# Ledger of designs, part 105: designed miniproteins, single chains, continued (4)

Each design is a single chain, and the fold is of that chain. pLDDT is the mean over its residues in the fold that is shown.

## One batch from the design tools (miniprotein)

Design m15872
Fold by ESMFold2-Fast:
Structure m15872 (fold): chain A 57 residues (1-57)
Amino acid sequence: SEKLLEEGKKAYKEKRYEEAAELFKEYILKNPKPSEEAIDLLYEASAKAMQEKVKQA
């Protein structure tokens, strides 16, 4: 689970927002009490992933 959070943060830092969102989502689903940081990172990565999709359209 910790590894998922680390990999998600790395993907986010590398601007791979869609992958980061998937990793953060998986981390949250495997944790009964996810941190507010993890939840915020999921929302932010998801928003940025959606923005990238709009740019590709």
Scores: mean pLDDT 80

Design m15873
Fold by ESMFold2-Fast:
Structure m15873 (fold): chain A 119 residues (1-119)
Amino acid sequence: MSPLAAAAEAVYARYGPELKALLEAAGVDPAAAERLARAAANATVHLALIDDEELREAALRTLRVYLRERMVAAGVPEERAEEAAERVTRLVDEAIPEARALLVELLGEEAYAALSAAM
């Protein structure tokens, strides 16, 4: 397993229940909620590699749009999908420091810095 995949699984283990609860409360079915929660956990790890604040903010906006569109496609009303997407992306943003710490622990500081520089 790659260190990125290991970090994504750790983020999902910690935040997955809350992410799924937010999505299910918006009307997403459990299977779709699990897929979107896993996508959000994976996005958290990739965002933790972005040192540039403007690029990280742009990537968070892209994630919010993606989540909204996937929820609307799943039958969630647009207003509820937007609210849920904002709440999920806020939780993702709050999880970035922990994902960063996990990546440093799994990769070591030098390998983390090299991957971050490649973003």
Scores: mean pLDDT 85

Design m15874
Fold by ESMFold2-Fast:
Structure m15874 (fold): chain A 72 residues (1-72)
Amino acid sequence: SELKEKVKKLTEEAEKKVIEAVKAGDLEKARKIINEAVDEIEKLVESLPEEEKFKLVKEALNKLVNAFEEAK
């Protein structure tokens, strides 16, 4: 679906920025990027059923948190 593609693209762009921020030693910036990406995804999926919305947000958050931890 178009929404899933937008979520994937936002997540991938945010993941790249998180990795760059962590490698630069800017953990505060990495955290802000994660928070902003999650907020944007929540807005995009607002019209979806609760279970599907929760799953998409959780999957995106997991990828971003993993990128943060792996880049340390």
Scores: mean pLDDT 86

Design m15875
Fold by ESMFold2-Fast:
Structure m15875 (fold): chain A 99 residues (1-99)
Amino acid sequence: SSALEEAKKVGPKFWELSKEKHYEFDKSLGLTEEEIDDINSGQFDKVSLPKLKLYLEAELEVHPKVLEAYLLTVDLDKLSPPVKELLEDFLQKAKEKIP
């Protein structure tokens, strides 16, 4: 899709450009700065499943197309099976959200 091609071109740079804007929101969810940095660097396996789910549910609600763009840059095959399954579920949900 055009969204996938755009996400692949921007990739980590997209998240870095948006980092400051999302940091305050993520902190309001009870995430630590270390957990937010781990998520933004693709280190999803370092964050507990309940906290990762909380982050994904909140981002899906308020920034679904930002979440979709970021998750399209993630190499899911390098993640643990529970994390991979969770991210695949939320990527599908984000794709179905109207902008």
Scores: mean pLDDT 73

Design m15876
Fold by ESMFold2-Fast:
Structure m15876 (fold): chain A 66 residues (1-66)
Amino acid sequence: DAYKEAMEVAKKVAELLEKGDFDEEKFKELEEKLLELAPKLTDEQREEIARVALSEAAKKHEELLK
């Protein structure tokens, strides 16, 4: 199930951001995986995946900007 796989990748992105792991290579691998899965998803599923991944990114971005 492409949606389930994409959700797992999004959760890994969120987890790395929560831990402060900003390794560009790790994020590139996860981005490539999401790009492979994106054409198999509906627009709603893609929006859900982005929201899950970005929830932690937004929090970490705010912490870094202090």
Scores: mean pLDDT 71

Design m15877
Fold by ESMFold2-Fast:
Structure m15877 (fold): chain A 60 residues (1-60)
Amino acid sequence: EVSDEVLEKARKVGLEIVEEKEKKGIYSISKEEFKKQVVERLVAEGVSEAEAKAAVDTLL
């Protein structure tokens, strides 16, 4: 189970990653790599690995 706060953070982080890719002209990334990048950013922001992974698995 994952909190709504963590789900909102995962969505925001996902959008930030997409925006960064757009600025760099990069549009080819695997689903697994994208999920990994979202989890890594959530953990860097203080979310536990378990919650970050659960949020990403819930949204994707």
Scores: mean pLDDT 77

Design m15878
Fold by ESMFold2-Fast:
Structure m15878 (fold): chain A 77 residues (1-77)
Amino acid sequence: SEAERRGDEHYRRGLEALKAGNYDEAVKHFEEAVRDYEAAGSPRLPEALALLGQAYWHKGDEAKADEYFARAEELVG
């Protein structure tokens, strides 16, 4: 689907930003990936949520990091 294809694009860009230490950019791309994967019903949604949590943790936003980690666990638990 278009949503899944867009999600995959944002997921890849988020990973590149995360590897580069560009955490603000990683958050933006992973937020878009989460949105697109939710719309598509993608099995990649939990992984995108966990990576979004990791990006927020690196930004020092522990509350948001914990929230996204919990959402990821809920989907696989």
Scores: mean pLDDT 89

Design m15879
Fold by ESMFold2-Fast:
Structure m15879 (fold): chain A 60 residues (1-60)
Amino acid sequence: GGAAAEAGGMAGAAAAGRAGGDDQQVLKNSIEGHKAGEAAGSVADGQAAGRAAGIRMAQE
């Protein structure tokens, strides 16, 4: 649901920020986190999925 998507987006943005990403990288990871959160279907799973997606993107 929407809450899971938002939790994923926030986790993705946080992961990008920790990796020293700029505004573009943070936005990109927020979008990827939202997608991962939507797939997960729960807030806790969305946060975990978004964090993983954000870390993966930040490593590029």
Scores: mean pLDDT 70

Design m15880
Fold by ESMFold2-Fast:
Structure m15880 (fold): chain A 89 residues (1-89)
Amino acid sequence: RELRERGLALLEEGMRAAAEGRYEEAAKLFTEAARLFQEAGDHGLAAFAYSGAGAMYAKLGREEEARKYYEQALALDPNNLIAREALAA
């Protein structure tokens, strides 16, 4: 319950940071949100947050780190569209 609420707050901060071009900060916020969602048992939100972190690392040109987070997203949700499309390249 509390973990999910904290995760949602971090996810919102990460989305704001990403919209402002602060990609490294956004990636860290998404990664922390994903950890909290995973601990809360919300695998769908955790996968979404990990795919967000992957997208931020891709924006930074850090393709190996982007792939790692997309793989984590798919491990939690095999139907995560962002991660599936990114890894199909």
Scores: mean pLDDT 84

Design m15881
Fold by ESMFold2-Fast:
Structure m15881 (fold): chain A 78 residues (1-78)
Amino acid sequence: SILEEVIEKWKEYKKENPKVLTDEEHLKLIAETILEIAKEKGLSEEEIRKIMEEFAEENLTEKGKEEFRKILEELLKK
């Protein structure tokens, strides 16, 4: 699944770059990665939002979910 691909790529990135990113930068990278994979697969905005929500529910606090949704809206505005 796209969610599993994103999580795996994210873990690989953190392993290679453990001190490079802040928490906000980490969330932005995750959101950008999901969007990139979804565009490659031709997914709709609704499908992308669903995948993002599933990721957030599994992995983020309420504050993290708010920040993640804000990042997603900025990325989708283009």
Scores: mean pLDDT 72

Design m15882
Fold by ESMFold2-Fast:
Structure m15882 (fold): chain A 69 residues (1-69)
Amino acid sequence: LNEEIARLYIEDAKKALKEGNYKDALKAAELAIKYGNEEQQREALKIKAEAYKKLGEEEKAKELLEKAE
């Protein structure tokens, strides 16, 4: 079930983000986008944006937030 797989990757991405593992958060969020429905893809894009913001890539974070609506 793709949505269940995406949910697990969103959980992994949130955990990585909380732990300061921003690159791991980006990888997990990317997989959540691949398998997720529109709502899960938007949530994962917001997680990617936060990870990029933490890494100092503010321009990339802004682009992802606009894409997530």
Scores: mean pLDDT 83

Design m15883
Fold by ESMFold2-Fast:
Structure m15883 (fold): chain A 93 residues (1-93)
Amino acid sequence: SVLEEQARNALKLAEEAEKEGNLEAAAQGYSTAGWLYEKLGRLEEAAESYIKAAELYKKLGRDLAASEMYLKAGELYEKLGKLEEAEEYYKKA
């Protein structure tokens, strides 16, 4: 439950940072939420969080960080058997 609370808090802080226009903090927050959800085995929530981080890193011109986040999302969708979504994010990486 502590890890799940940390994941939810990381997601809320990322959403708030994004709403406030702090895109760097938002990207880092979504990346952290993705990692925490991945540790929890919540692979779909992890993938969605990594995708949010990737989109924000791309807006920031941090292409390598965006690529890494898209790759993580692709790997998670592949584990979920969502091969079409996995291919989409592998192509964005």
Scores: mean pLDDT 89

Design m15884
Fold by ESMFold2-Fast:
Structure m15884 (fold): chain A 95 residues (1-95)
Amino acid sequence: ALAEIEAALAAAEAALAAGDLEAALRHAEEALRLVLENRETLPREEIKRALERVAELARRVLEIAPDNERARELLLEVEIELGILELEEGVEKTM
């Protein structure tokens, strides 16, 4: 869970720093998968932080390769998940 997500995010950041966009996207996609699989067991703050880090990785890939379809798809998926999380927070705060 959280340690595995952090490891995947660290691997993605290291790959991006090395200029390996494909490895960065692979590790970022793995981090997203782990977040979604553990969504019910992880604290909401940890889910939000992990999703924001995946979104940032996808945006950084798009700064280097604007036509990268894989990065665009990853960013869209993460933004949808962040939107769902924000809506869930809003509903709980108005109850």
Scores: mean pLDDT 81

Design m15885
Fold by ESMFold2-Fast:
Structure m15885 (fold): chain A 80 residues (1-80)
Amino acid sequence: ALKPSVIERVEKRRPEIVARLRELLARADADPAALAAPSAHPSFSLEQSAALAVTAEVLREIGDILQEALAEERRKEALK
């Protein structure tokens, strides 16, 4: 299980995650082509491709925050 301190750090960054999500959704609405990656499967619509890109970016943001929190916990563990 994740340490409570790691969870608290991610929760503290929730407003940033929400702001990033709103930014990406606004960009997807204004220009879905700018977010859509070239797909090997052209069966996806431009809107579907943009939605997948937004999802991937949000997950990347959460992943970066989690990695930062885990690195900080490792530093604290090393000092004990």
Scores: mean pLDDT 68

Design m15886
Fold by ESMFold2-Fast:
Structure m15886 (fold): chain A 57 residues (1-57)
Amino acid sequence: SKEDEVRELLGKRREENSVLTDEDLREIAEETGASYELVRKVAEELAAKGILRVEPS
């Protein structure tokens, strides 16, 4: 699913940066073809679980 593709790329991007920026989320949206809103939602869900950190926009 698109959510699974987004989760995979968020995991890879986390390895490169301790905090994901709005630009990182937009790049993932462009790579996966998912909406920015979907990428932000998934990233914030993972951040709530302590898996990664996201910069507030």
Scores: mean pLDDT 79

Design m15887
Fold by ESMFold2-Fast:
Structure m15887 (fold): chain A 65 residues (1-65)
Amino acid sequence: ESLMSDAEIEHLKKEVERVGERKFAEELQELAGVEVPMSTALKLLKKLLEGELSLPEVLEELRSL
C-alpha cells in the first residue's frame, strides 16, 4: 500500500483543526466498526497524525479494545 506523504498528513491535520478532533475520532470508530470511549479514539487519532501509527494499526488497536 502507498505510504501517506507528509503533505497528506499535513492536510489531515488541517482538516482536523477545521472540523474538530471529535468528528475525526468518530470517523475512525466508524471505519473500525467499533465504539470506544472518545478519549481513547482521540489518543489514537493523535498518534496517526504524528505518524507513530499507520491507519491499519490504529484500526487494529481500536478493534483490540
Scores: mean pLDDT 74

Design m15888
Fold by ESMFold2-Fast:
Structure m15888 (fold): chain A 82 residues (1-82)
Amino acid sequence: PTIDALYPSSGPPGTIVAILGKNFGEKEKLKVYVGDVEAEIVGFPSDNLVAVRIPDDAAKGTQKVTVEVDGKKSNERSFTVL
């Protein structure tokens, strides 16, 4: 999987973030991380777009967002947790 963009790129815990990318595959094999914390998937409109909620226990400041599909990790994109 590959992450092309995050929208928005900053927000407090609970923010819904759209992750645009490629090869997200099937929802049941998809995991999204904000730093070391797994984020809740709140929408999966396509294999190129997933919506996640920033976890309440995500560390504040700049965190690396990654997508994992069937054990394969994506590139990192930065998100700022406020």
Scores: mean pLDDT 77

Design m15889
Fold by ESMFold2-Fast:
Structure m15889 (fold): chain A 120 residues (1-120)
Amino acid sequence: EEEKIKKIVEDLRVAAEGVWQLGQTAADELRAMGKPEAAERVWELAQRAADILYKGANEAEKAPTAQDAAKVASKALREASRIFREMADIAEQAGAPGVARALRTAADVLEELSKKYEKL
């Protein structure tokens, strides 16, 4: 049980770091394309997604069971996925389809991880 909770917490922290770094890269690319307003919005949303995942990791760590930790993880990952889809829409509207595709791929990965934890 404790080892399963530790793995869930680690997965959430890895996801948080990944979304932070990808969000920074996406914002930098949008700025390089002359879209600073879209870059700022994408970065703010990426920071929000990372915060949700870090808070999810902290709550999962306190969970009495692996199943409870998995429910916390599933919810946090699903919300982060939703935010990344919003970021992708912003990038697409700004004329950056490559950035949008990368962000949608990340959203899909977060959603699949959420589904795995829902099944626990």
Scores: mean pLDDT 90

Design m15890
Fold by ESMFold2-Fast:
Structure m15890 (fold): chain A 65 residues (1-65)
Amino acid sequence: SKVKEAQELAANKAKELIAKGASLEEIQEELGKFVKELVKKYKLSDEEAQEVSQAALDILDEAFG
């Protein structure tokens, strides 16, 4: 599934940014850009884009919450 592949990429990007010690503000900015690129590349619907964004946010919640 293209959605599942995009979710994995977004989650891995979040983990990468956390591992390099980026601030929460920097992580949010970079993830926002990355998800927009995934939406264009995979031609995601609004619902699919929300699922991809949520996968990254779940990683942030686990790391900071």
Scores: mean pLDDT 85

Design m15891
Fold by ESMFold2-Fast:
Structure m15891 (fold): chain A 59 residues (1-59)
Amino acid sequence: MVEVVSNIDYLQFIIEDLEEQLKKSTDPEAKKRLQEEIAEYRAKIQKSKEMEKKLNDET
């Protein structure tokens, strides 16, 4: 997204793409990497939500 105003939506899009790749992949090493990437992006979404909540709650 050019505005980066909704970074969470972009991260969610990446997760969905990675989940589809995981479903299609038969390589155990690729599956492990995809699962790790998904976990990292899920953690990033959680952090982004916490940061947005803090900023909105303060003002």
Scores: mean pLDDT 74

Design m15892
Fold by ESMFold2-Fast:
Structure m15892 (fold): chain A 71 residues (1-71)
Amino acid sequence: MPASAEELAERVIEALKAGDNESAIKMMKLIARHAPKELAIETLKLVLKAAKELGAKEVAETAEKLIKELE
């Protein structure tokens, strides 16, 4: 079964909660490159919300950039 947006976002958010912004950014880039476009956009939107709530500016900016590039 293809992974859901929620499942993929949860993995990235786990890295954010652990303070591992580098792994979070790497996972976001992999999702943007390899996931179906709609799934990637929805996943990145969920990550963007979490990053803003956690104050992770670099991760939030990366998510916004990747969403724009996929649109």
Scores: mean pLDDT 82

Design m15893
Fold by ESMFold2-Fast:
Structure m15893 (fold): chain A 55 residues (1-55)
Amino acid sequence: GVSEEQIEAAIAALRAAGAEALAAGLERSKTVSDVSTRVGLQEAADAGLVPRELV
């Protein structure tokens, strides 16, 4: 799984970048499954919206 600290840091980074829809989606995903959250984090990092170190 992805750590809660990594998830929260990624959500904060997405919000700081103005990607509110992605941040809200990731926050919702973390209550569904770790796999969905990890996929969302990887996609955000690949898009350059989140530091790769957070995934």
Scores: mean pLDDT 71

Design m15894
Fold by ESMFold2-Fast:
Structure m15894 (fold): chain A 58 residues (1-58)
Amino acid sequence: SLEDAVGDLQKRLIDKGLEVPSDEEIKKRLEKLMKEEGLTPKEAAVKLFKEIEEKAKK
Protein backbone atom coordinates (compact mmCIF):
# COMPACT_ATOMS: atom_id res chain seq x y z
CA SER A 1 0.00 0.00 0.00
CA LEU A 2 0.99 3.66 -0.21
CA GLU A 3 1.30 3.85 3.59
CA ASP A 4 3.60 0.78 3.59
CA ALA A 5 5.72 2.44 0.86
CA VAL A 6 6.03 5.63 2.97
CA GLY A 7 7.15 3.64 6.04
CA ASP A 8 9.59 1.51 4.03
CA LEU A 9 11.16 4.60 2.43
CA GLN A 10 11.52 6.35 5.82
CA LYS A 11 13.29 3.28 7.28
CA ARG A 12 15.70 3.12 4.31
CA LEU A 13 16.53 6.83 4.64
CA ILE A 14 17.17 6.45 8.41
CA ASP A 15 19.37 3.36 7.81
CA LYS A 16 21.49 5.42 5.36
CA GLY A 17 21.71 8.48 7.64
CA LEU A 18 19.89 10.62 5.06
CA GLU A 19 17.45 13.47 5.72
CA VAL A 20 13.92 12.11 6.26
CA PRO A 21 11.09 14.26 4.79
CA SER A 22 7.72 14.45 6.57
CA ASP A 23 5.10 11.70 5.99
CA GLU A 24 2.99 14.25 4.05
CA GLU A 25 5.89 15.29 1.79
CA ILE A 26 6.89 11.66 1.04
CA LYS A 27 3.26 10.69 0.33
CA LYS A 28 2.82 13.69 -2.01
CA ARG A 29 6.05 12.89 -3.91
CA LEU A 30 5.16 9.18 -4.20
CA GLU A 31 1.64 10.00 -5.49
CA LYS A 32 3.16 12.37 -8.09
CA LEU A 33 5.57 9.65 -9.34
CA MET A 34 2.75 7.07 -9.44
CA LYS A 35 0.49 9.43 -11.43
CA GLU A 36 3.10 10.84 -13.85
CA GLU A 37 5.12 7.65 -14.52
CA GLY A 38 2.53 4.89 -13.85
CA LEU A 39 4.61 3.37 -11.04
CA THR A 40 3.38 1.15 -8.22
CA PRO A 41 3.82 2.53 -4.64
CA LYS A 42 6.86 0.23 -4.16
CA GLU A 43 8.48 1.31 -7.47
CA ALA A 44 7.83 4.99 -6.68
CA ALA A 45 9.46 4.55 -3.23
CA VAL A 46 12.58 2.95 -4.81
CA LYS A 47 12.86 5.80 -7.35
CA LEU A 48 12.36 8.52 -4.71
CA PHE A 49 14.99 6.89 -2.43
CA LYS A 50 17.53 6.96 -5.28
CA GLU A 51 16.74 10.63 -6.05
CA ILE A 52 17.27 11.61 -2.38
CA GLU A 53 20.49 9.55 -2.17
CA GLU A 54 21.87 11.08 -5.41
CA LYS A 55 21.13 14.65 -4.22
CA ALA A 56 22.92 13.92 -0.92
CA LYS A 57 26.05 12.84 -2.86
CA LYS A 58 26.18 16.15 -4.80
Scores: mean pLDDT 80

Design m15895
Fold by ESMFold2-Fast:
Structure m15895 (fold): chain A 60 residues (1-60)
Amino acid sequence: KLIEIAEELEKLGEEYEKQGNYYLASSFYDNASKAYMSAGDYDKARELKDKSDKALKKYK
């Protein structure tokens, strides 16, 4: 369940990044990272946190 939510949030982040909406991409990647962390997938959580930070830098 929690992994499925994390995967959907990751997909939303990817779609918004594709659209050039870096603020929403960052937000969804950050939420996906938190969901993966809660699920115990720390490698995925770190990957998504890095994607969130990179998207936020592009927004500025």
Scores: mean pLDDT 82

Design m15896
Fold by ESMFold2-Fast:
Structure m15896 (fold): chain A 58 residues (1-58)
Amino acid sequence: GKEIAVEGAKRGGELGDPTVASLGLYEGGLTNPQHGLRALIGAALKDPELAKEGAEAA
């Protein structure tokens, strides 16, 4: 569940890869568009903390 989304988002942030973050969000079942978007922005900016916060809030 949520742990998969959070770890995927964090990993995406570490890699600077929003595709990794989006896959984690999808597999974790967290599809809230606004919080999911925050996680994807964090991943694109290579900011794992922002990505993690977005996934946790979704």
Scores: mean pLDDT 75

Design m15897
Fold by ESMFold2-Fast:
Structure m15897 (fold): chain A 82 residues (1-82)
Amino acid sequence: SILQELSQLAPVPEGIDREKLVEILSRIPGVDRERAERLLEALEEGRSPVLLAILGRVDALAEIPGISRELARRIADYLLKP
């Protein structure tokens, strides 16, 4: 699952392949490359989308530029799938 792939990359270690993170995030329905890069920017700022999803912090996900509340709910649901 996407959650398993992302959890293996969290916390993001120094030198992690940026392109791999963008690819994994882009697998979420409704997340294109541009939105995936914005989610990665949030990760680089110390906000993990995986942790935010697990904590049910949909509001915090929606604060990421380009991520609507509807898309934030979809991201959280997708990341929590087995």
Scores: mean pLDDT 65

Design m15898
Fold by ESMFold2-Fast:
Structure m15898 (fold): chain A 107 residues (1-107)
Amino acid sequence: TITVTQPSSVSGKVGETVTIPYTASEDVNGKVSWYKQKPGEQPELLIENTSTLASGVDSRFSGSGSGKNYTLTISDLKKEDEATYYGAVQTDNGWVFGSGTKLTVTE
């Protein structure tokens, strides 16, 4: 059974860059997607296939990684970026989501 790990929380200052790691227990062959979830809003797809930016998503978001280790990077942080971010991978046994990382943005 594949297991995944991401931090429960990260914080950054407006204008800074933050990174959110996602680590799988085995090689997931680049099939990692990233989602943004705000309370009361529809989940938004940000990144698919490790580094492919989804249509309409701000270029401040980027993804990277290989094998077991993947990262979402958010540059030029804005207060509106406060949300929970989920790394997700599709496996032969269904979708595996990380626990979510809550991002706090300070001034």
Scores: mean pLDDT 84

Design m15899
Fold by ESMFold2-Fast:
Structure m15899 (fold): chain A 120 residues (1-120)
Amino acid sequence: MKAKDVLDQLQSEILRSIAESNPDATLEELAQMVVDFLKGVDFKHNPSDKKELKLYGLDADEFVDTLKSFNLSEKVKLIGKDDKVFGYYDPKTGKFVAYPDANEGEKADVEFLNNVFANL
């Protein structure tokens, strides 16, 4: 099924933005493309002072490039719409965590990020 056929069913705004920029790809192809571009990236040793991760409104290439620009040896904040911090990356567990006040879309964004990183 093409990504364009299921846009209204996607709860993750990050995944929806990626899918909107790649309407002829399937969701499986988009997820695999993101995983393939992130495989072999040394997130622990990237020289980066960035502590706030904004992933909304990005296409697949912009999403991958943004993630590659971060050092994940330290806690990184997840920034949603209106500059709200809705979650963070925990370097001790290697997982993204949503705060209790995160909305359903923000929770789906955290699930998408964890799914991508689990398949690296």
Scores: mean pLDDT 77

Design m15900
Fold by ESMFold2-Fast:
Structure m15900 (fold): chain A 95 residues (1-95)
Amino acid sequence: SFFEDVKENLDRVAKELGIDYETLAKIYLAEAIKYKDKNPVLASFYEKLARYYAEKAGVDYEELKASLTPEDIEHYLNLRKEIEKKLQELAEKRL
C-alpha cells in the first residue's frame, strides 16, 4: 500500500541521508503541528508517521512534542523538504 511503501522508502532514505528515527519523528511531528489547524486530515497522517518513528526510536511522543521550539520546527521542516525530494525520486523510479 502507499502508506507501507512510504514507511519502507523512509527507512531506506533515512539510512542514506544519515537521519535517525528520532529525527524522522521530529520532522513529521513538525509537519503535524504546522497543519493541525489548517488541514487536520494531513496533520493526522503526519502525526501517525511521527508516532511510528518515535516508537521505532524508543522515545516518548509526548516528550518530543513538548521539546519542539518554533526554531526546531523550522529546522525539521527544512529537513523534510530534502526527504520529500528523495521520496519523490524513488516513487518515480517505480512508475
Scores: mean pLDDT 79

Design m15901
Fold by ESMFold2-Fast:
Structure m15901 (fold): chain A 86 residues (1-86)
Amino acid sequence: SVDEEAQAALHGVGGRLLELAARLDDEALRAEVVAASALPDPREMGEALLELLDRAAREHPDARAELEALRREVEEVLARYEARLA
């Protein structure tokens, strides 16, 4: 389904953000990514991930390029999801 496809893609981004949080030794970010990944609505999960990515980019400037790349992937997933609901 459209929801399953979007959720799988967002879980993929979440997994990579968890790996990055481990490299950054950021336990708060790790916990918040886990919480976002538990949200049942792909749009809510995507929006939560975008907020986390924006905050992480401010807190970890050395990782900004990687975080911005993940942010673009979330935006693309949400754009495809919205287009398929229209």
Scores: mean pLDDT 87

Design m15902
Fold by ESMFold2-Fast:
Structure m15902 (fold): chain A 65 residues (1-65)
Amino acid sequence: AEAEAAYARGLEAEARGRLAEALAHYERAFLLYRAAGDEARAREAWERQLRLAVEELERAVRRVT
């Protein structure tokens, strides 16, 4: 319930372009799923968080170079 709610909030924030909030929600979902022993869901949340973080890093690198 709580982990699912955090993941859903992440999806909503991402859809609205609120990337920092989406990252925070996905991190919360990852931690909650991990605490619950749901490794598959935790990995999904981690992968989505990592993808958004990589996208933001790529944009920052392109601006500097």
Scores: mean pLDDT 79

Design m15903
Fold by ESMFold2-Fast:
Structure m15903 (fold): chain A 74 residues (1-74)
Amino acid sequence: MAEELLEEAERLLEEAERALREGRYEEAIELARKALELAMEALRLAETKEQIIRAIALALRAIGLIFDAELRLK
């Protein structure tokens, strides 16, 4: 379960990074927020140290992208 959430969070984050690169800041924020939600859920369900580390890394990456996109949008 955690692995599936981690894979989906990573996919959404890659889409968010593409949206940010293309100037679609609102879409980038929405995708990154969804990725953050999935990463946090994966952290809650994590059974291994590797899953915990990956979930935290994805969550931090998502937060950074949201902040970057919001600064460009404002």
Scores: mean pLDDT 85

Design m15904
Fold by ESMFold2-Fast:
Structure m15904 (fold): chain A 83 residues (1-83)
Amino acid sequence: LLEEAARLFERAAELAREVDPELAELFRRAAEAARAGDFEELSRLLREIGERLEGLDLSDPAIYEAALLAGRGAELARLAQGL
């Protein structure tokens, strides 16, 4: 679950890299936190990602796909935590 979540966050980072490098960095850090099982850091990063996504144009296909992958990754991480 956490490795799959990390893979989804890494894919989201690749998609976001050319559109929003700061968002891509947040996704990369989320992947690292997921692999480390650092649920406190992961929750903080997912909150920052969500806040940043609220300010972005989700009609951009890369940002939209990145948001979908991040949502799935977050769900897998919650399942791994027992939530």
Scores: mean pLDDT 80

Design m15905
Fold by ESMFold2-Fast:
Structure m15905 (fold): chain A 82 residues (1-82)
Amino acid sequence: MDEKTLLVAEAALHLIYVSTLAVAARNRGDEKAAELLEKYRDEIAKLVNQAEKSTDIEKQRELVEKARELADKAMAEYDKLE
């Protein structure tokens, strides 16, 4: 795979992770956790879309790192609720 494909895939994995937690929270009736995770999911999704559209590999790396940081923040805030 080319480096661009791998970088976009990495950003997408962060999105999948947060999205999975959001669905799980919604399914158990935890509205507060679901709303929190859905907010971070939407922000990470924007970064994934920007990475897919970027032609600059350095910019893609920055977007992937931001996606990772948002996923980490989502997890930290989610852990405070559970």
Scores: mean pLDDT 83

Design m15906
Fold by ESMFold2-Fast:
Structure m15906 (fold): chain A 110 residues (1-110)
Amino acid sequence: DLRRRGDQGDAQAWNRLGQQYLGQSRYDEAIGWYQRAIQLDPQNADAWANLGSAYYYQGRYDDAIRYYNQAIDLDPQNAIAWQNLGDVYDQQGDNDRAQYYNDQAVRLSQ
């Protein structure tokens, strides 16, 4: 029971519950659970990156960029957050920034 574990202070349980809702394309519910995970553990870069992805799938690109940048600020080695940020800029037609962030993701992937 992920909700019960989150209520008991398990931030990873809230993050995993968010991922379940994200997989169902239930983006508003996913956002709510990721926000709870971040309230318990504000330094969890994966939770910030997952929050960015939920906003990205909603087409809310400015919010997605904001939260991917927070994930990268917490964990500059998070290659997936760099790649996802590149994907957002590619969707906006900003090819130069998309290339920059995708190149960083490649450099971090061994």
Scores: mean pLDDT 86

Design m15907
Fold by ESMFold2-Fast:
Structure m15907 (fold): chain A 70 residues (1-70)
Amino acid sequence: AQELLDKGIEALKAGNYEEAVKYFEQAIAEDPDNAEAWANLARAYFLLGEEQKAIELYRKADEIATGTPG
């Protein structure tokens, strides 16, 4: 999971947003409770111009990280 997160972050730095999405999706598939993976997936979608999807994914990341809204 962490290795996939690191690869996704490197893809984001390189401007390979679609590749980053794939790595973060794989990280989530291995560990669905990894809030960092959900947050980075949201970032990748935001950079792709998918703002509404990014907002939904950030909410999911917050839910997993805190278990409580706010």
Scores: mean pLDDT 80

